# Designs tried in a protein design run: designed miniproteins, single chains, continued (2). Part 6

Each design is a single chain, and the fold is of that chain. pLDDT is the mean over its residues in the fold that is shown.

## One batch from the design tools (miniprotein)

Design m4176
Fold by ESMFold2-Fast:
Structure m4176 (fold): chain A 68 residues (1-68)
Amino acid sequence: DNFKKLEEILKKLVEKGVISEEEAEELLNAFKNKDYETVDKILEKILSRDNSQEVIELLKEIVKLLSE
């Protein structure tokens, strides 16, 4: 279940303080609605705030879920 995997990744990003719970919910809703433009914008905002290896790896997992 890609939705559940996305929720787990977003929870990790919230716990790291990289995104807010509101941003996580916005990303989940955009993903659920196949609004990939909104997903891309949120991912760009995340990367602009934190470009550490750990965050980059989590964002790569999100992109992989989108390509399925």
Scores: mean pLDDT 82

Design m4177
Fold by ESMFold2-Fast:
Structure m4177 (fold): chain A 68 residues (1-68)
Amino acid sequence: EKEREVFNAIAEMLLKDPNLPIDKIVEELLKRFDFPAEKIRRMVEILKALYDAGGKEAIEEWKKLEDL
């Protein structure tokens, strides 16, 4: 599923550099995935909000659930 792959890619980018601008993450993902830019942006906003609330551990826990 492309949506799951995009979310996993966003999570990996945020775990490497949580201060990456949303526009830069969207730009990089558009090179890798045939997915609408608006949807990618919203997905990045969701995961950034999760990171802001629970930090690296929240993203790691979310990623484990998606890897099931």
Scores: mean pLDDT 78

Design m4178
Fold by ESMFold2-Fast:
Structure m4178 (fold): chain A 86 residues (1-86)
Amino acid sequence: MAGARASYYAGQAALYAARGDVERAREYGELAAEYGGEHGERAREHALLGAEHAEKGDSSRASGGAIGAVGGGIEAALAAGEKPLG
């Protein structure tokens, strides 16, 4: 269930990105990339961008990054033929 785990980790990365927690967003984004391949790596990139914008007070761009991270996780789960976790 690698894609479903990638979806869960992408969701966690998005949550921490929205909070401006760059360290945790990076950690969960890396886990999403590990389990989700290219789609998980996309989720990681969006989560990191979202976290950086949240840290700078740009809530609109932080939200966009969080949405991109969740999308990447869903794509990873669907590509694996699994339902997203989270």
Scores: mean pLDDT 71

Design m4179
Fold by ESMFold2-Fast:
Structure m4179 (fold): chain A 88 residues (1-88)
Amino acid sequence: SFFEEIKKKKEEIEKKLEEFLKTLDPEKQEKLKKMMEEIKRLFRENFLEAEKKLEEFKKWLKEEAGLSEEETEEILELIKKLAFYELL
């Protein structure tokens, strides 16, 4: 079913994000988790604010977490998809 397919995709994304989190130091892991939670909340409450927070998050991933442009876009895409799937 559509619902079961979405659940599987969500689990796959969560696993990829968990693997990424394990590559970061504990302080950066905590910061990333908080930013992901805020983005998920904003997707439910205010989609336009979510876009602004994604831009702030992109900057943090590049400047503080030390990710490449490609890695940053990949992580942002996973977070956006996860937030979207949680709305379904």
Scores: mean pLDDT 80

Design m4180
Fold by ESMFold2-Fast:
Structure m4180 (fold): chain A 100 residues (1-100)
Amino acid sequence: SPLEAALRRLRDFLEGLLKLAERLRPEQPELSAQIEALARDTLARIDAGELTPEEAIASLRALQRLLTEAAARLKDPRLQAEVEGYVEVAEILIRHIESV
């Protein structure tokens, strides 16, 4: 179903964010911890069957804010570009969830 496809893409995105958070940790341990906590909480809610579309959008918007703050503070241009890419993917996911 379109909802199942959206949830699979959201899960893949959140799992990617957990790996990104580990790479952010040396420079930005507090933002890394916040991104990791929100991603893990959202994944747990997907697994419990409790995540609503509205909650998914709210979580993605919160992740976009944290990622934008992280990108602004990064000195490594490659890591900055990757973080900015995750902000753009989150916007695509929000639009996909809104279309379901």
Scores: mean pLDDT 88

Design m4181
Fold by ESMFold2-Fast:
Structure m4181 (fold): chain A 56 residues (1-56)
Amino acid sequence: MSAEEEKEKLEEELRELERKGVLAVIQGDTATLQEVQARIAELKEEYKRKFGELPK
């Protein structure tokens, strides 16, 4: 289904952001961590809006 491909793309973007967040924690980059967390929240909200459920 086309929805499956869209879910996969959003999940991939979330995974990339989560990885960036982990690196920011390790490096002590608080500003990047906060920005990544804000974008993760936005993506989760969009995913929930489109599919009616949370990613992963």
Scores: mean pLDDT 78

Design m4182
Fold by ESMFold2-Fast:
Structure m4182 (fold): chain A 70 residues (1-70)
Amino acid sequence: SAAFTKKVQEYVATLEVGEEIKVVVVYDPETKGLKIEYYDKNDNLIGEGEVGPLTPNAKKEESVVKLEEL
């Protein structure tokens, strides 16, 4: 989402050159969504966000085809 992207961008703006971030993506079949967690090199949680519920691949592919038909 736009709000999630903004949160990530705001965090990135605080980083030093060469600093590493670990990204953990967890899929929850109960919620049908993704939980995304960002950790620094010392495993401190520095940011989090959610994406979901996820649309099936077929719906994403269908949207691309419909755009090409326009």
Scores: mean pLDDT 58

Design m4183
Fold by ESMFold2-Fast:
Structure m4183 (fold): chain A 98 residues (1-98)
Amino acid sequence: DEAYRVLWAALAALGVAGPSDSREKVLEAMKEVSKKMNEKLKEAKEKWKNMKPEEQEKLQKKLRELAKELEEILTTGDDPAATAARVAALVEEIYELY
């Protein structure tokens, strides 16, 4: 759930950062990654459900930090394909974190 929220926050940041073409291409790549993540998120949610509220809050803070890194990658990237690859790698890292 938090990974999904972080993805949407990153997509919102994408709407502000970089040229329109770059945003649309990254959004398309993010759609494919989010489909893959959604299937695995449902399996992982049992781990989330068994976490203490303090642990969930710490994880949320870490996800926010990763979302900020994502925004920075997207604002500095000139090559949409390379940027999309970096975004995909970071999203997979976010998935593994929770």
Scores: mean pLDDT 56

Design m4184
Fold by ESMFold2-Fast:
Structure m4184 (fold): chain A 94 residues (1-94)
Amino acid sequence: VIERTLEAGIAIARAAGNAPDLTLEQAKAEFEQAVQEQEEFGKVAPLTPMESMPLEEALQRALDAALARAPQVINDPRASEASKKAAQALLDLA
C-alpha cells in the first residue's frame, strides 16, 4: 500500500507539473485509493521509516514535489480550471 501511495504521489507530482486534466484527476484518485487501502489494513501515517525507509523517503520527496508544483500549476495560465482546483485540493490533502 505504501508502494502504491508512492507511485500515486509521483504521478501526482508529474500531473501537477502541467499535465492533462484527466491525468491529474486520475493520479489524485489513485492516491486517494492507496490512502484508503493503507487505512483499512493499517494506519495512514508516514511513520514507517525503519520498515520502509526508502519508500517513505521517496514518498516524502514525491509529495514535496507535488506541493511545490501545485501552487505553480494554480498560477500557470496554461493549466485548466480543473487542474488548478485539483492542485489546490492536493495542497490541502498534503
Scores: mean pLDDT 53

Design m4185
Fold by ESMFold2-Fast:
Structure m4185 (fold): chain A 75 residues (1-75)
Amino acid sequence: AEFIKKLAIKALEAMKKNGYISQELADELIKRINEAKSVDEIIKALEEMKKHTSDEGKKQLDALINAIKKIEEVL
């Protein structure tokens, strides 16, 4: 889970810098990811919060969710 958490946090910081998601949404997602006990909880947090962003932000979050799922397939 540690590797996936670092990957997700870096992706969220990049999305915030590019304006795809708000700082408030990024901070809330980073908090939830740090508190997550499993990869499933990380995915759930991203899925629940994507409804609170723009269409572009939603696409970026969907891409991150898909990347996490693919990494789990090879671990």
Scores: mean pLDDT 81

Design m4186
Fold by ESMFold2-Fast:
Structure m4186 (fold): chain A 90 residues (1-90)
Amino acid sequence: MDQLRAQYARHLDPATVARLMADHRALTARLRALADDPVAAYREGARWLRDQARRLEDRSPVLAASFYAAAGILEAAAAFEEELERRRAE
């Protein structure tokens, strides 16, 4: 499945990707300690980024595109946390 990884992280070896995923889980655990709902926190962040992106579309399309991309990353983080919580809850 290296072809799929190359589409997202072509410069990173599998060990680096695994480490980044572990770092992401550690960060999510820390965020949960600060907030009862990390999914809501990630989605709120994504919503804020999309709102800023919409405001910037006419002034800076490139920056707006970057904010939309960042919002997508936060939505992916929220989805991962939702799935992880569902698995733990059985």
Scores: mean pLDDT 71

Design m4187
Fold by ESMFold2-Fast:
Structure m4187 (fold): chain A 96 residues (1-96)
Amino acid sequence: SKEEEIEKAIEKVAYLYLSYKILAEIFKKKGDEESAKAAEDVLKNGLPKAIEDLSKKYKLPKEEIEKKIREKAEELKEEVEKEVEKVLKELEELKK
C-alpha cells in the first residue's frame, strides 16, 4: 500500500540519520574530530534534502515528514547504535 511505502521510506531516512549521528558521537569519543565533523556535515546537507524529496514525492508537509523521521529514529536508536558499533569493530579487525 502507499502507507507502507511511505513508512519504509521514512524508516530508511531515519536509519541513515541515526547511523551518521551515532558515528559522529563515536568519532568524538575517540578524539577523531575530523571524521566526526564529516559525519555531521553529511547530516547537515543530506537530511534537509531527503525531507524535501519525500515531501514532494508523497505530497506531505515537510514538518510531518521531519516529525515521522524523528519519531522513527527514537524507536530505532538502541538497535542502530548496536549495529553501527558491530560494523565498526568488524571493519577495524579486517584492517589488522
Scores: mean pLDDT 82

Design m4188
Fold by ESMFold2-Fast:
Structure m4188 (fold): chain A 57 residues (1-57)
Amino acid sequence: SAMEEERKRKARVEEQAALNLKLQAEYNERMKSVSTPEEKEKLRREILKKSLEAREG
């Protein structure tokens, strides 16, 4: 049914949004522990890569 397809689509969108929020929370937590610009850059790269892969997948 069209309503079932709509529900599945909404669930997928919610799942992706939740994953994005989780990645952002992880980045924020890790930022509290890091003092050096190098560690910050590494964290940014890792989060960005995961985000891009999730978007393309």
Scores: mean pLDDT 77

Design m4189
Fold by ESMFold2-Fast:
Structure m4189 (fold): chain A 85 residues (1-85)
Amino acid sequence: MEEELRALRPDVDAIRAAFDAYVAAQRARYADDPEVQAALARFEAAFEEALRAIEAGDIAAALEALARAEEEHRRLVELIARRRA
């Protein structure tokens, strides 16, 4: 399991880099919207928890954290959609 997770490290690093770029772009776009900034922070925290669980090899914790990240991302997307018009 640990050896299999080590083989996945390059993919995890790529996912982390893509996530960091996404978060940075959204923070820049909505810099003056405190509700969007708060929702983005919750999504970031949940996703970082998921990545830590994956790195630790805790598959159950990773799935739970990913489910929370998906829910927080859904809330963020809905909030942004309400702001667009």
Scores: mean pLDDT 78

Design m4190
Fold by ESMFold2-Fast:
Formats: structure tokens, sequence, C-alpha cells
Structure m4190 (fold): chain A 120 residues (1-120)
């Protein structure tokens, strides 16, 4: 059974996943429309990192359910590292695409930091 604090963390993890799936969708639609090979390569690198984050979010939820807070902290720290790597890739996107994606990514980073603070 999850505490109220654990439920709040789980809600933030879900919000992070939703923001990241929005980013993935925006990038996929842009690549399909423009067929820009440089953007396609950046989108592929971002997508691979997003898949790793989705797996880490699931593992974080499982760690919290098991009361393994040390593991949950380590998993969220890895999520933050991957989000910062994605941010460096997003900064290389065309300005119109970056303007759409960057606010979603920065909100995901903010939420991940809040999750980390609640777990400590």
Amino acid sequence: ELSEEELEIMKKLLEIRLLLTEIDTILKEYVEKTKDPKVAELAKQIHEKLLEIYKLIQETGEAIENKDYKKAIELVERILELLEEIKKLVEQLPEDLKKKVMPLLEKAIELAKEVLEKLK
C-alpha cells in the first residue's frame, strides 16, 4: 500500500512520462513532414534516450512499491542525467522545433528534481 507522499511521487513520474511522449510525438511528426536528415538523426538519438527513461520510470515506480528508496534515488538521478543529455540534443534542433520541445523538456527536468527531493 502506497502512502500519500508515494502517490504524489507516482503522479509526478506519470507527468514526466506524458511530457516526454509529447516530445517524441512532436519530433516524429516534424521528421515525417520535413524529411530533414540532420533532424532525423537528432530525433533518433533523443528517442533512444526517451526509451531508456521510460524503462527507468517504470523501475522507479517498482522500487517505490518495494520501499527501496535508495534504488529509487539512483534511478531518478540517472533519469536526470539522461534528460540533461537530451537537452543538449534539443539545443541543436531548428529554432521552430526547439521552441516547441524545450519547454516540455524543462518541465520534465523540474518534475524529476522534485521527485528526487521528495525521495531524499
Scores: mean pLDDT 91

Design m4191
Fold by ESMFold2-Fast:
Structure m4191 (fold): chain A 80 residues (1-80)
Amino acid sequence: SAALAALEAQVNELTQKALFYIALGDYKKAAEYYRQAAQLYRDAAAQSTDPEVRQKLLQMAQLFEEQADFLERLAKAIES
C-alpha cells in the first residue's frame, strides 16, 4: 500500500540518521531517531485493520525501542 511504502521510506531515513550519529559516537541522538522509528510503527499499527499486519508492525516498534534503550545505556556508560 502507499501508506506502507511511505512508512518504509520514513523509517529508512530515520535509520540512516541514527547510523550516522552512531558513527559519530552520539548514541543519545541515535537513540532519539530509533524511538521516532518505533513511534511510526506504532502509529501505522493503530491505522491497520489487519491483525497480522498490526502484530508485525508492533514487533518492529519493540525492536527499535530495544535498540534505543541499548544506545541510551551505552551513552550513559561512556559519559563517566
Scores: mean pLDDT 89

Design m4192
Fold by ESMFold2-Fast:
Structure m4192 (fold): chain A 71 residues (1-71)
Amino acid sequence: ERKERYAKLAKELITAINNNDQEKVRKLADEAVELGLITPEQAERAKAGDNAAVSQLLATLLKEAGLVERP
């Protein structure tokens, strides 16, 4: 199921951020581009360590997985 894949990627990204695993963050950004979730430009910003771009990637994965918090 497509949502399960996005949830898995979100979990992997959270783990990579917590472990300061920049190589894993780069791989996850590239996968998000392949899935059409972000642009190549957004992926390059995340790979460069832009915290805002990494947060945007995580938010996109959580939204696509249906994991949204009620305000």
Scores: mean pLDDT 78

Design m4193
Fold by ESMFold2-Fast:
Structure m4193 (fold): chain A 68 residues (1-68)
Amino acid sequence: SSNDERIKELETRLRDLERAIADMEGKLAAAKADPSTSQETIDFLADNVAALRARRDQIQAEIAQLRS
């Protein structure tokens, strides 16, 4: 069905997002551990993590709706 194709596409995007979140969380943790890192840089990375997580949540909600 067309829903199966959309779910597969969204699951691929979700996997890519989860990798991006893990990478960005690692960068944020490294930035926080480095005393030479500016608060502006930490805030920028934290905002990026939050945006990626929001996108993940949107995709998870769409997959759940399509499976209903």
Scores: mean pLDDT 90

Design m4194
Fold by ESMFold2-Fast:
Structure m4194 (fold): chain A 93 residues (1-93)
Amino acid sequence: SKEAEEIKERIEKLIKEVEELLANFDSLSIEEAKAKLKKLIAEYRELVSEFARFLEENPDTPPEVVEEILKLIEEAQKLLAELKQKLAEKEKE
C-alpha cells in the first residue's frame, strides 16, 4: 500500500541519516551529536508507533511487507545503538 511504502521510505531515510552521522561523527561537537541523536531516537520511536498503528488498521498487510519493514526497523535500532556507543566514548575523552 501507499502508506506502507511511505513508512518504508521514512525508515530508510532515518537509516541514511544515522549512517551519515556515524561517518562524520568525529567532526561533530558533543553537543551537536547529543542533539542529533535525541532527534533521531524520537523519529525512530514515532516511526515504530506509526507502523504499529498501520498494522492494527491493516491486518491483511502481506507478511513479506511486514517482514521487510521490521528488518529496516531492526537495522535502524542497531545503527542508533552504535551511535549511542560512540557518543558515550567521546564523552569520556
Scores: mean pLDDT 87

Design m4195
Fold by ESMFold2-Fast:
Structure m4195 (fold): chain A 72 residues (1-72)
Amino acid sequence: GLTFRDTRKLNELLLGARTVASGADPEKAEEARRLMEERLADFESLGKSSPLGGGLYEGARRLVDDVLAQTR
């Protein structure tokens, strides 16, 4: 199952995606994008060690890509 750390990282990723999507602050949006990239790298590492993590990584990656596409 997912650990507390994995759940926290997922929550941080979702918060980052919402920050970018809101467009309320350009500097915060840029920092949120960097954080999202770092958290995606963490989930990619998890995906390589667990099939469950692989599915979670794909879902998180698609969410990030969709959010970033909407802000371009």
Scores: mean pLDDT 68

Design m4196
Fold by ESMFold2-Fast:
Structure m4196 (fold): chain A 58 residues (1-58)
Amino acid sequence: MTLEELIERIKKVAEELIEKIRKEFAGSTPEQQAQADKKIAELEEEMKRTIEELRKKA
């Protein structure tokens, strides 16, 4: 597996998880929506850090 293929897979998995979280919390309370938004932001940060680490290692 190339580095590029791995990065694309990570992006796709993260995007699917984010969409699932948004769908799951659709129509919930404002407090639950805020928590979902925070979880999504954390996932985006983790994805960014993972990609940076992979590029640094390669």
Scores: mean pLDDT 79

Design m4197
Fold by ESMFold2-Fast:
Structure m4197 (fold): chain A 74 residues (1-74)
Amino acid sequence: SLRDKALELLEEVLPQASPALQSLLRYIMREMEENTTVDDEKFIQGVIELLRSMFPDDPVAQELVARLEELLKE
């Protein structure tokens, strides 16, 4: 699923992320696992916007956003 692929991407970037970004990613991962009622595409779009807003100049966040945007095009 899109959700499973998104979770895999978050897990992959987690060890490369700053402590602040790691905290946000862990929160997002928990929400993705617990919230099964929200549409996967809409949820991932929300994650992209949150990352852009909170970590606009973080290269790890920028790479994750790009990969999530590619996932949404599938």
Scores: mean pLDDT 81

Design m4198
Fold by ESMFold2-Fast:
Structure m4198 (fold): chain A 79 residues (1-79)
Amino acid sequence: MKVILKAHISNIGAVNLMEKLAAKGLGELEVEGDDTYVLTLKPSEEALKLAKELVEQGLGELEEVGDDTLVLTFKYDPT
């Protein structure tokens, strides 16, 4: 199962996490539109566990967009 992480570019914590994961070769980082970072994680138990932990911590919402793909959108709260 593929896991995709999405974050607003101004969510520095999420962006830093996604950049570190990409730097480790765990996924491919892209910019979608003007303001969205997208990280497509390679299929792994660790990626699935990470997505579930982020949801459990209230940091994002997880959606199934296909039979084999999960998308986590990081919650961004502009102060």
Scores: mean pLDDT 78

Design m4199
Fold by ESMFold2-Fast:
Structure m4199 (fold): chain A 80 residues (1-80)
Amino acid sequence: MSEEERKLLDEFKKELGKLVEEALKKGADPKKVAEIAHEALLKAEEVLEEARKNNWSIEELKERLEEILEETRKKLEEAI
C-alpha cells in the first residue's frame, strides 16, 4: 500500500471512530453501532482492493472513502 493510501485509510478509521463515539453518546444501540461500523470497514477494504486492481487515483479513492463515511453517518443517525 502506498503512503498516501495508508494515510487515507488511517484518516477514514479516525473519522469512523468519531462517528461511532458520537452515536453512542446520543444513545444509539451499541450492537447496531458495531454492525454499522463493521460494514463501513468492510466497504473501505473493498474500495481499497478495487482501487489497486483498477489503478485509481488518490483523489478517486479519497472521494469513495468520503462517500462511505457519509453513508455511515446517516445509518448511525438512524440508529439513535
Scores: mean pLDDT 82

Design m4200
Fold by ESMFold2-Fast:
Structure m4200 (fold): chain A 62 residues (1-62)
Amino acid sequence: METLVFEAELAAGSAEVAARYAAEQVRRLVESQGKTVVSIEVEVRPTATPHVYRVRVTATVE
C-alpha cells in the first residue's frame, strides 16, 4: 500500500468540476501503472485567476 500526492492548477467552470477532473486523471494514471486505487481525497482551492483552481489529490494505492 502506497500514498501518492498530486498537485496541479487547472481551468474549470467550478471547483466541483475541477475536483472531479483531477480525481479521474489520477485514477487513470494509477490504473495505467497496474495499480488499484483504494481511496482518493481531493482538496480544491480558488486562485487569484477566475475559474482557475489549485487541486491536491491524495490517493492510496495497491
Scores: mean pLDDT 83

Design m4201
Fold by ESMFold2-Fast:
Structure m4201 (fold): chain A 52 residues (1-52)
Amino acid sequence: SIAQAKADLETAKANVANAVTDFNANPTKANFKKLVKAANDYKKAEIAYNKA
C-alpha cells in the first residue's frame, strides 16, 4: 500500500541519518559499509514509494 511504502521510506530515511551520524563520529570501514547499505535501502524504498 502507499501508506506502507511511505512508512518504509521514512524508516529508511531515519536509518540513513543514523548511519551518517555514526560514520561522522567514527569513520571506520564498518561504519562506511553501514552507511552504503542504508543509502541503498533508502533508494529502494523511494522507488517502491514512487510505484505505489
Scores: mean pLDDT 86

Design m4202
Fold by ESMFold2-Fast:
Structure m4202 (fold): chain A 65 residues (1-65)
Amino acid sequence: AAEAEAARREEEVLKNLTKEQILQAIDGMELAGLVSPEERDKMREAIEKAKTGEEKLKALFSILK
């Protein structure tokens, strides 16, 4: 199904992102005006506290949705 395929692709992409790439994307969102500097700092802290790939993905999903 399209939903299952989309979820699989999303998970694979996020699994392959480094912590640094995610932090850079968050900084880019603030620069583009999508988030405030305060929100950017909180998002960065959540990602930096993640120690495993799974924790990193969970933090990213919590931030984005």
Scores: mean pLDDT 70

Design m4203
Fold by ESMFold2-Fast:
Structure m4203 (fold): chain A 58 residues (1-58)
Amino acid sequence: NNIDQLSQQINDKGNQASNYYRQARNSTNPTERQNLLNQGRNLANQMGDLNSQRTQLS
């Protein structure tokens, strides 16, 4: 159902965000680090939107 699909998408994006943050911590290049952090934050924002949608369906 839609709630299960949204939950899976939230989990997938959470895993991706964690990977970007890990890569950012390990990066020695300031520009690369900033880009990785921005990608992680973008995924976190998408997770927020999906969670809002899931709440509306509940």
Scores: mean pLDDT 85

Design m4204
Fold by ESMFold2-Fast:
Structure m4204 (fold): chain A 94 residues (1-94)
Amino acid sequence: EKRELEIKATNLLVAIGLIAAAALNGFTSPEDAVADIRGITEEILSLLPPEAREKYEEEIRQATDDLVAAVKAGDPEAVTEALRRLGEIVDQAL
């Protein structure tokens, strides 16, 4: 059901945002945050129907790499923009 997938994906995106915020505020290491963000991105990809995954996997992986770079740089504005971009692509994929 589309709504169930949307709820699951939204919860995973919220988790990514909280992890990124924790790293920016020094509550976790950037390395641990990056590992967690990448793991949650794999969970999001696993929720996508095969046809959506074929269309959007590359964009989702690129948006995740941009977010990871922003987290490593400690750049709150870049993190916010990368999170927004990732959320938009995931919404399009559902």
Scores: mean pLDDT 86

Design m4205
Fold by ESMFold2-Fast:
Structure m4205 (fold): chain A 85 residues (1-85)
Amino acid sequence: LPVLDMPADPALLAELEARASEIAREAAAKSKDPVIKEALLLAAEGQDVPAQELSEEQWKELKEAVEEVSRRIAEELLRLRAEAA
């Protein structure tokens, strides 16, 4: 996943990690390409993704999906910080 400013609070970090996995699984469900769907599911489980065999079009779709997941995780982080404040 793209870089995020992670919270220093371990409990908030654990909550964010759980939410990140859910967001990645949702992104996988939205994907139309079975290879990208599998890659996102592996990422949600914390497993290595074999990205070297992707075509340029598959790489573009994966990059767009990763950007969407990052955006949603960032929104969730801001929401959790607001809820905890």
Scores: mean pLDDT 70

Design m4206
Fold by ESMFold2-Fast:
Structure m4206 (fold): chain A 94 residues (1-94)
Amino acid sequence: APPLSEEERERIRRLAEELLARREELERRYREYEEFVEELKAKGDVTVDEETAIEMGRVAVEYGLALAVEEYLRAGDLEGLYEAILEAERVLAK
């Protein structure tokens, strides 16, 4: 039996559903940040303020999670989904 309680599993499922609902928004925001970085490189300016860098990082993590959620659900690997979400929460909490 997996170490996760039914309450924790329900929380993770809800979070996965929320990420999937936001997948198109996260993809658009991620693309906008990629274009922003490419424009900075083209200008020879690779500096961004700390607040913008943190927000870009958060969008990248959330978008990556949404893609992982889609893949794990497609494969029927709920245990892998649970572990991926828990690991991302640890990374975002640090």
Scores: mean pLDDT 73

Design m4207
Fold by ESMFold2-Fast:
Structure m4207 (fold): chain A 88 residues (1-88)
Amino acid sequence: SAAQRAAQLAEMDALKKDMEAYAAEAKAKLSAEDQKKVDELMKKFNEEYEKIKAEIAASTDLARQQALMKEFVKKYQELKAKIDELVA
């Protein structure tokens, strides 16, 4: 449904903003070299975010929207883990 699609797009926006804040906090603890690594990871994440967001926005199929959200959450978790490894 359109309402469910809108809810998923809002969730994606919230997760993107949360990740931007998380990356900024992590960068404050890192060397200039590792800050560049975070920037490269964030660039890739933002490219995937825009692609998945566009696909969800264009879809009226709930199952496809749910699969796309699951993939985005997986990418979010993978990025967070990679940033955590740089801070450790």
Scores: mean pLDDT 87

Design m4208
Fold by ESMFold2-Fast:
Structure m4208 (fold): chain A 59 residues (1-59)
Amino acid sequence: MEEEQKKWDKIVEAASKAAREALQAFLARDPTRTPENIDRRNVLAAKAAAEAMKKVEKE
């Protein structure tokens, strides 16, 4: 009975990938290393992760 565990693992994997993609996209667009820009970047990565989690859940 690994169904729920497997789905959770898939969600985490997707979230990690989405966050990584969002971070890379932001860095490519705005590589500025200011405190506010770093914070903004982290928020975008978190949002991407949340969105990816939703997608996997809706499958």
Scores: mean pLDDT 73

Design m4209
Fold by ESMFold2-Fast:
Structure m4209 (fold): chain A 77 residues (1-77)
Amino acid sequence: AEDVIAALEAGIDLAKQGRYDEAARVFDTAAEAMEKRLGVPEAAEHFRKASEAAKQGNIDEAIEHLRKALEVVRKAA
């Protein structure tokens, strides 16, 4: 949960600054952590979708995907 929240705040802040490529990298890193370290591939998929939305400048869409990733992480715990 803590790692997901940190990724949410960092990525959203970068996206709000127009730093979409950096925001996407934060979300990609969170997706890798979910798959390789935490064993939650469903959350990883949502983080990848957030990364894609961020690259397109769709901040609202990125936030929705991050919310779904958080829901999956809470269910997996």
Scores: mean pLDDT 78

Design m4210
Fold by ESMFold2-Fast:
Structure m4210 (fold): chain A 59 residues (1-59)
Amino acid sequence: SGLQEAERRGQRASDIVNKARKLDSAEKVAEYLRETMGVPDTDEAVLESARGLLESEPA
């Protein structure tokens, strides 16, 4: 089943959001996201989910 994979994607998105929120500038956030986007193991869906979370609800 795909439930485990969906859970892993959700966890990755949460980890990205939490890491980005710890950064103190938009420049550092952009750099971190760019590096994460360049990783083959990171799906575009995970990055879109993280982006949506960052835009819709601030920490």
Scores: mean pLDDT 61

Design m4211
Fold by ESMFold2-Fast:
Structure m4211 (fold): chain A 88 residues (1-88)
Amino acid sequence: DRAKEAEIGRKLAEHLRKLAEKYKEKNPEFAELLRKSADLIDKMGDAVLNKSDQSDIQKIIDEIKKLEEPVRKATEPEAKKALEKALE
């Protein structure tokens, strides 16, 4: 169900943005990574709902993968689990 998948993505993006607000004072670079991840999740959800070209969806996935290493080094384990679940 595309609507259910989009809702999960939206909730994950909200979670990442709230986490970014918590870290913006102590670790602004990490907070920016969380915001960028949330923005990419929103873009992917929109692309899927609008039946965008597969190559455009793949570019978004590739951008998310490029953020995986920085996020892995700086992200709380719970945030990583939420991201992995949403990308399934």
Scores: mean pLDDT 67

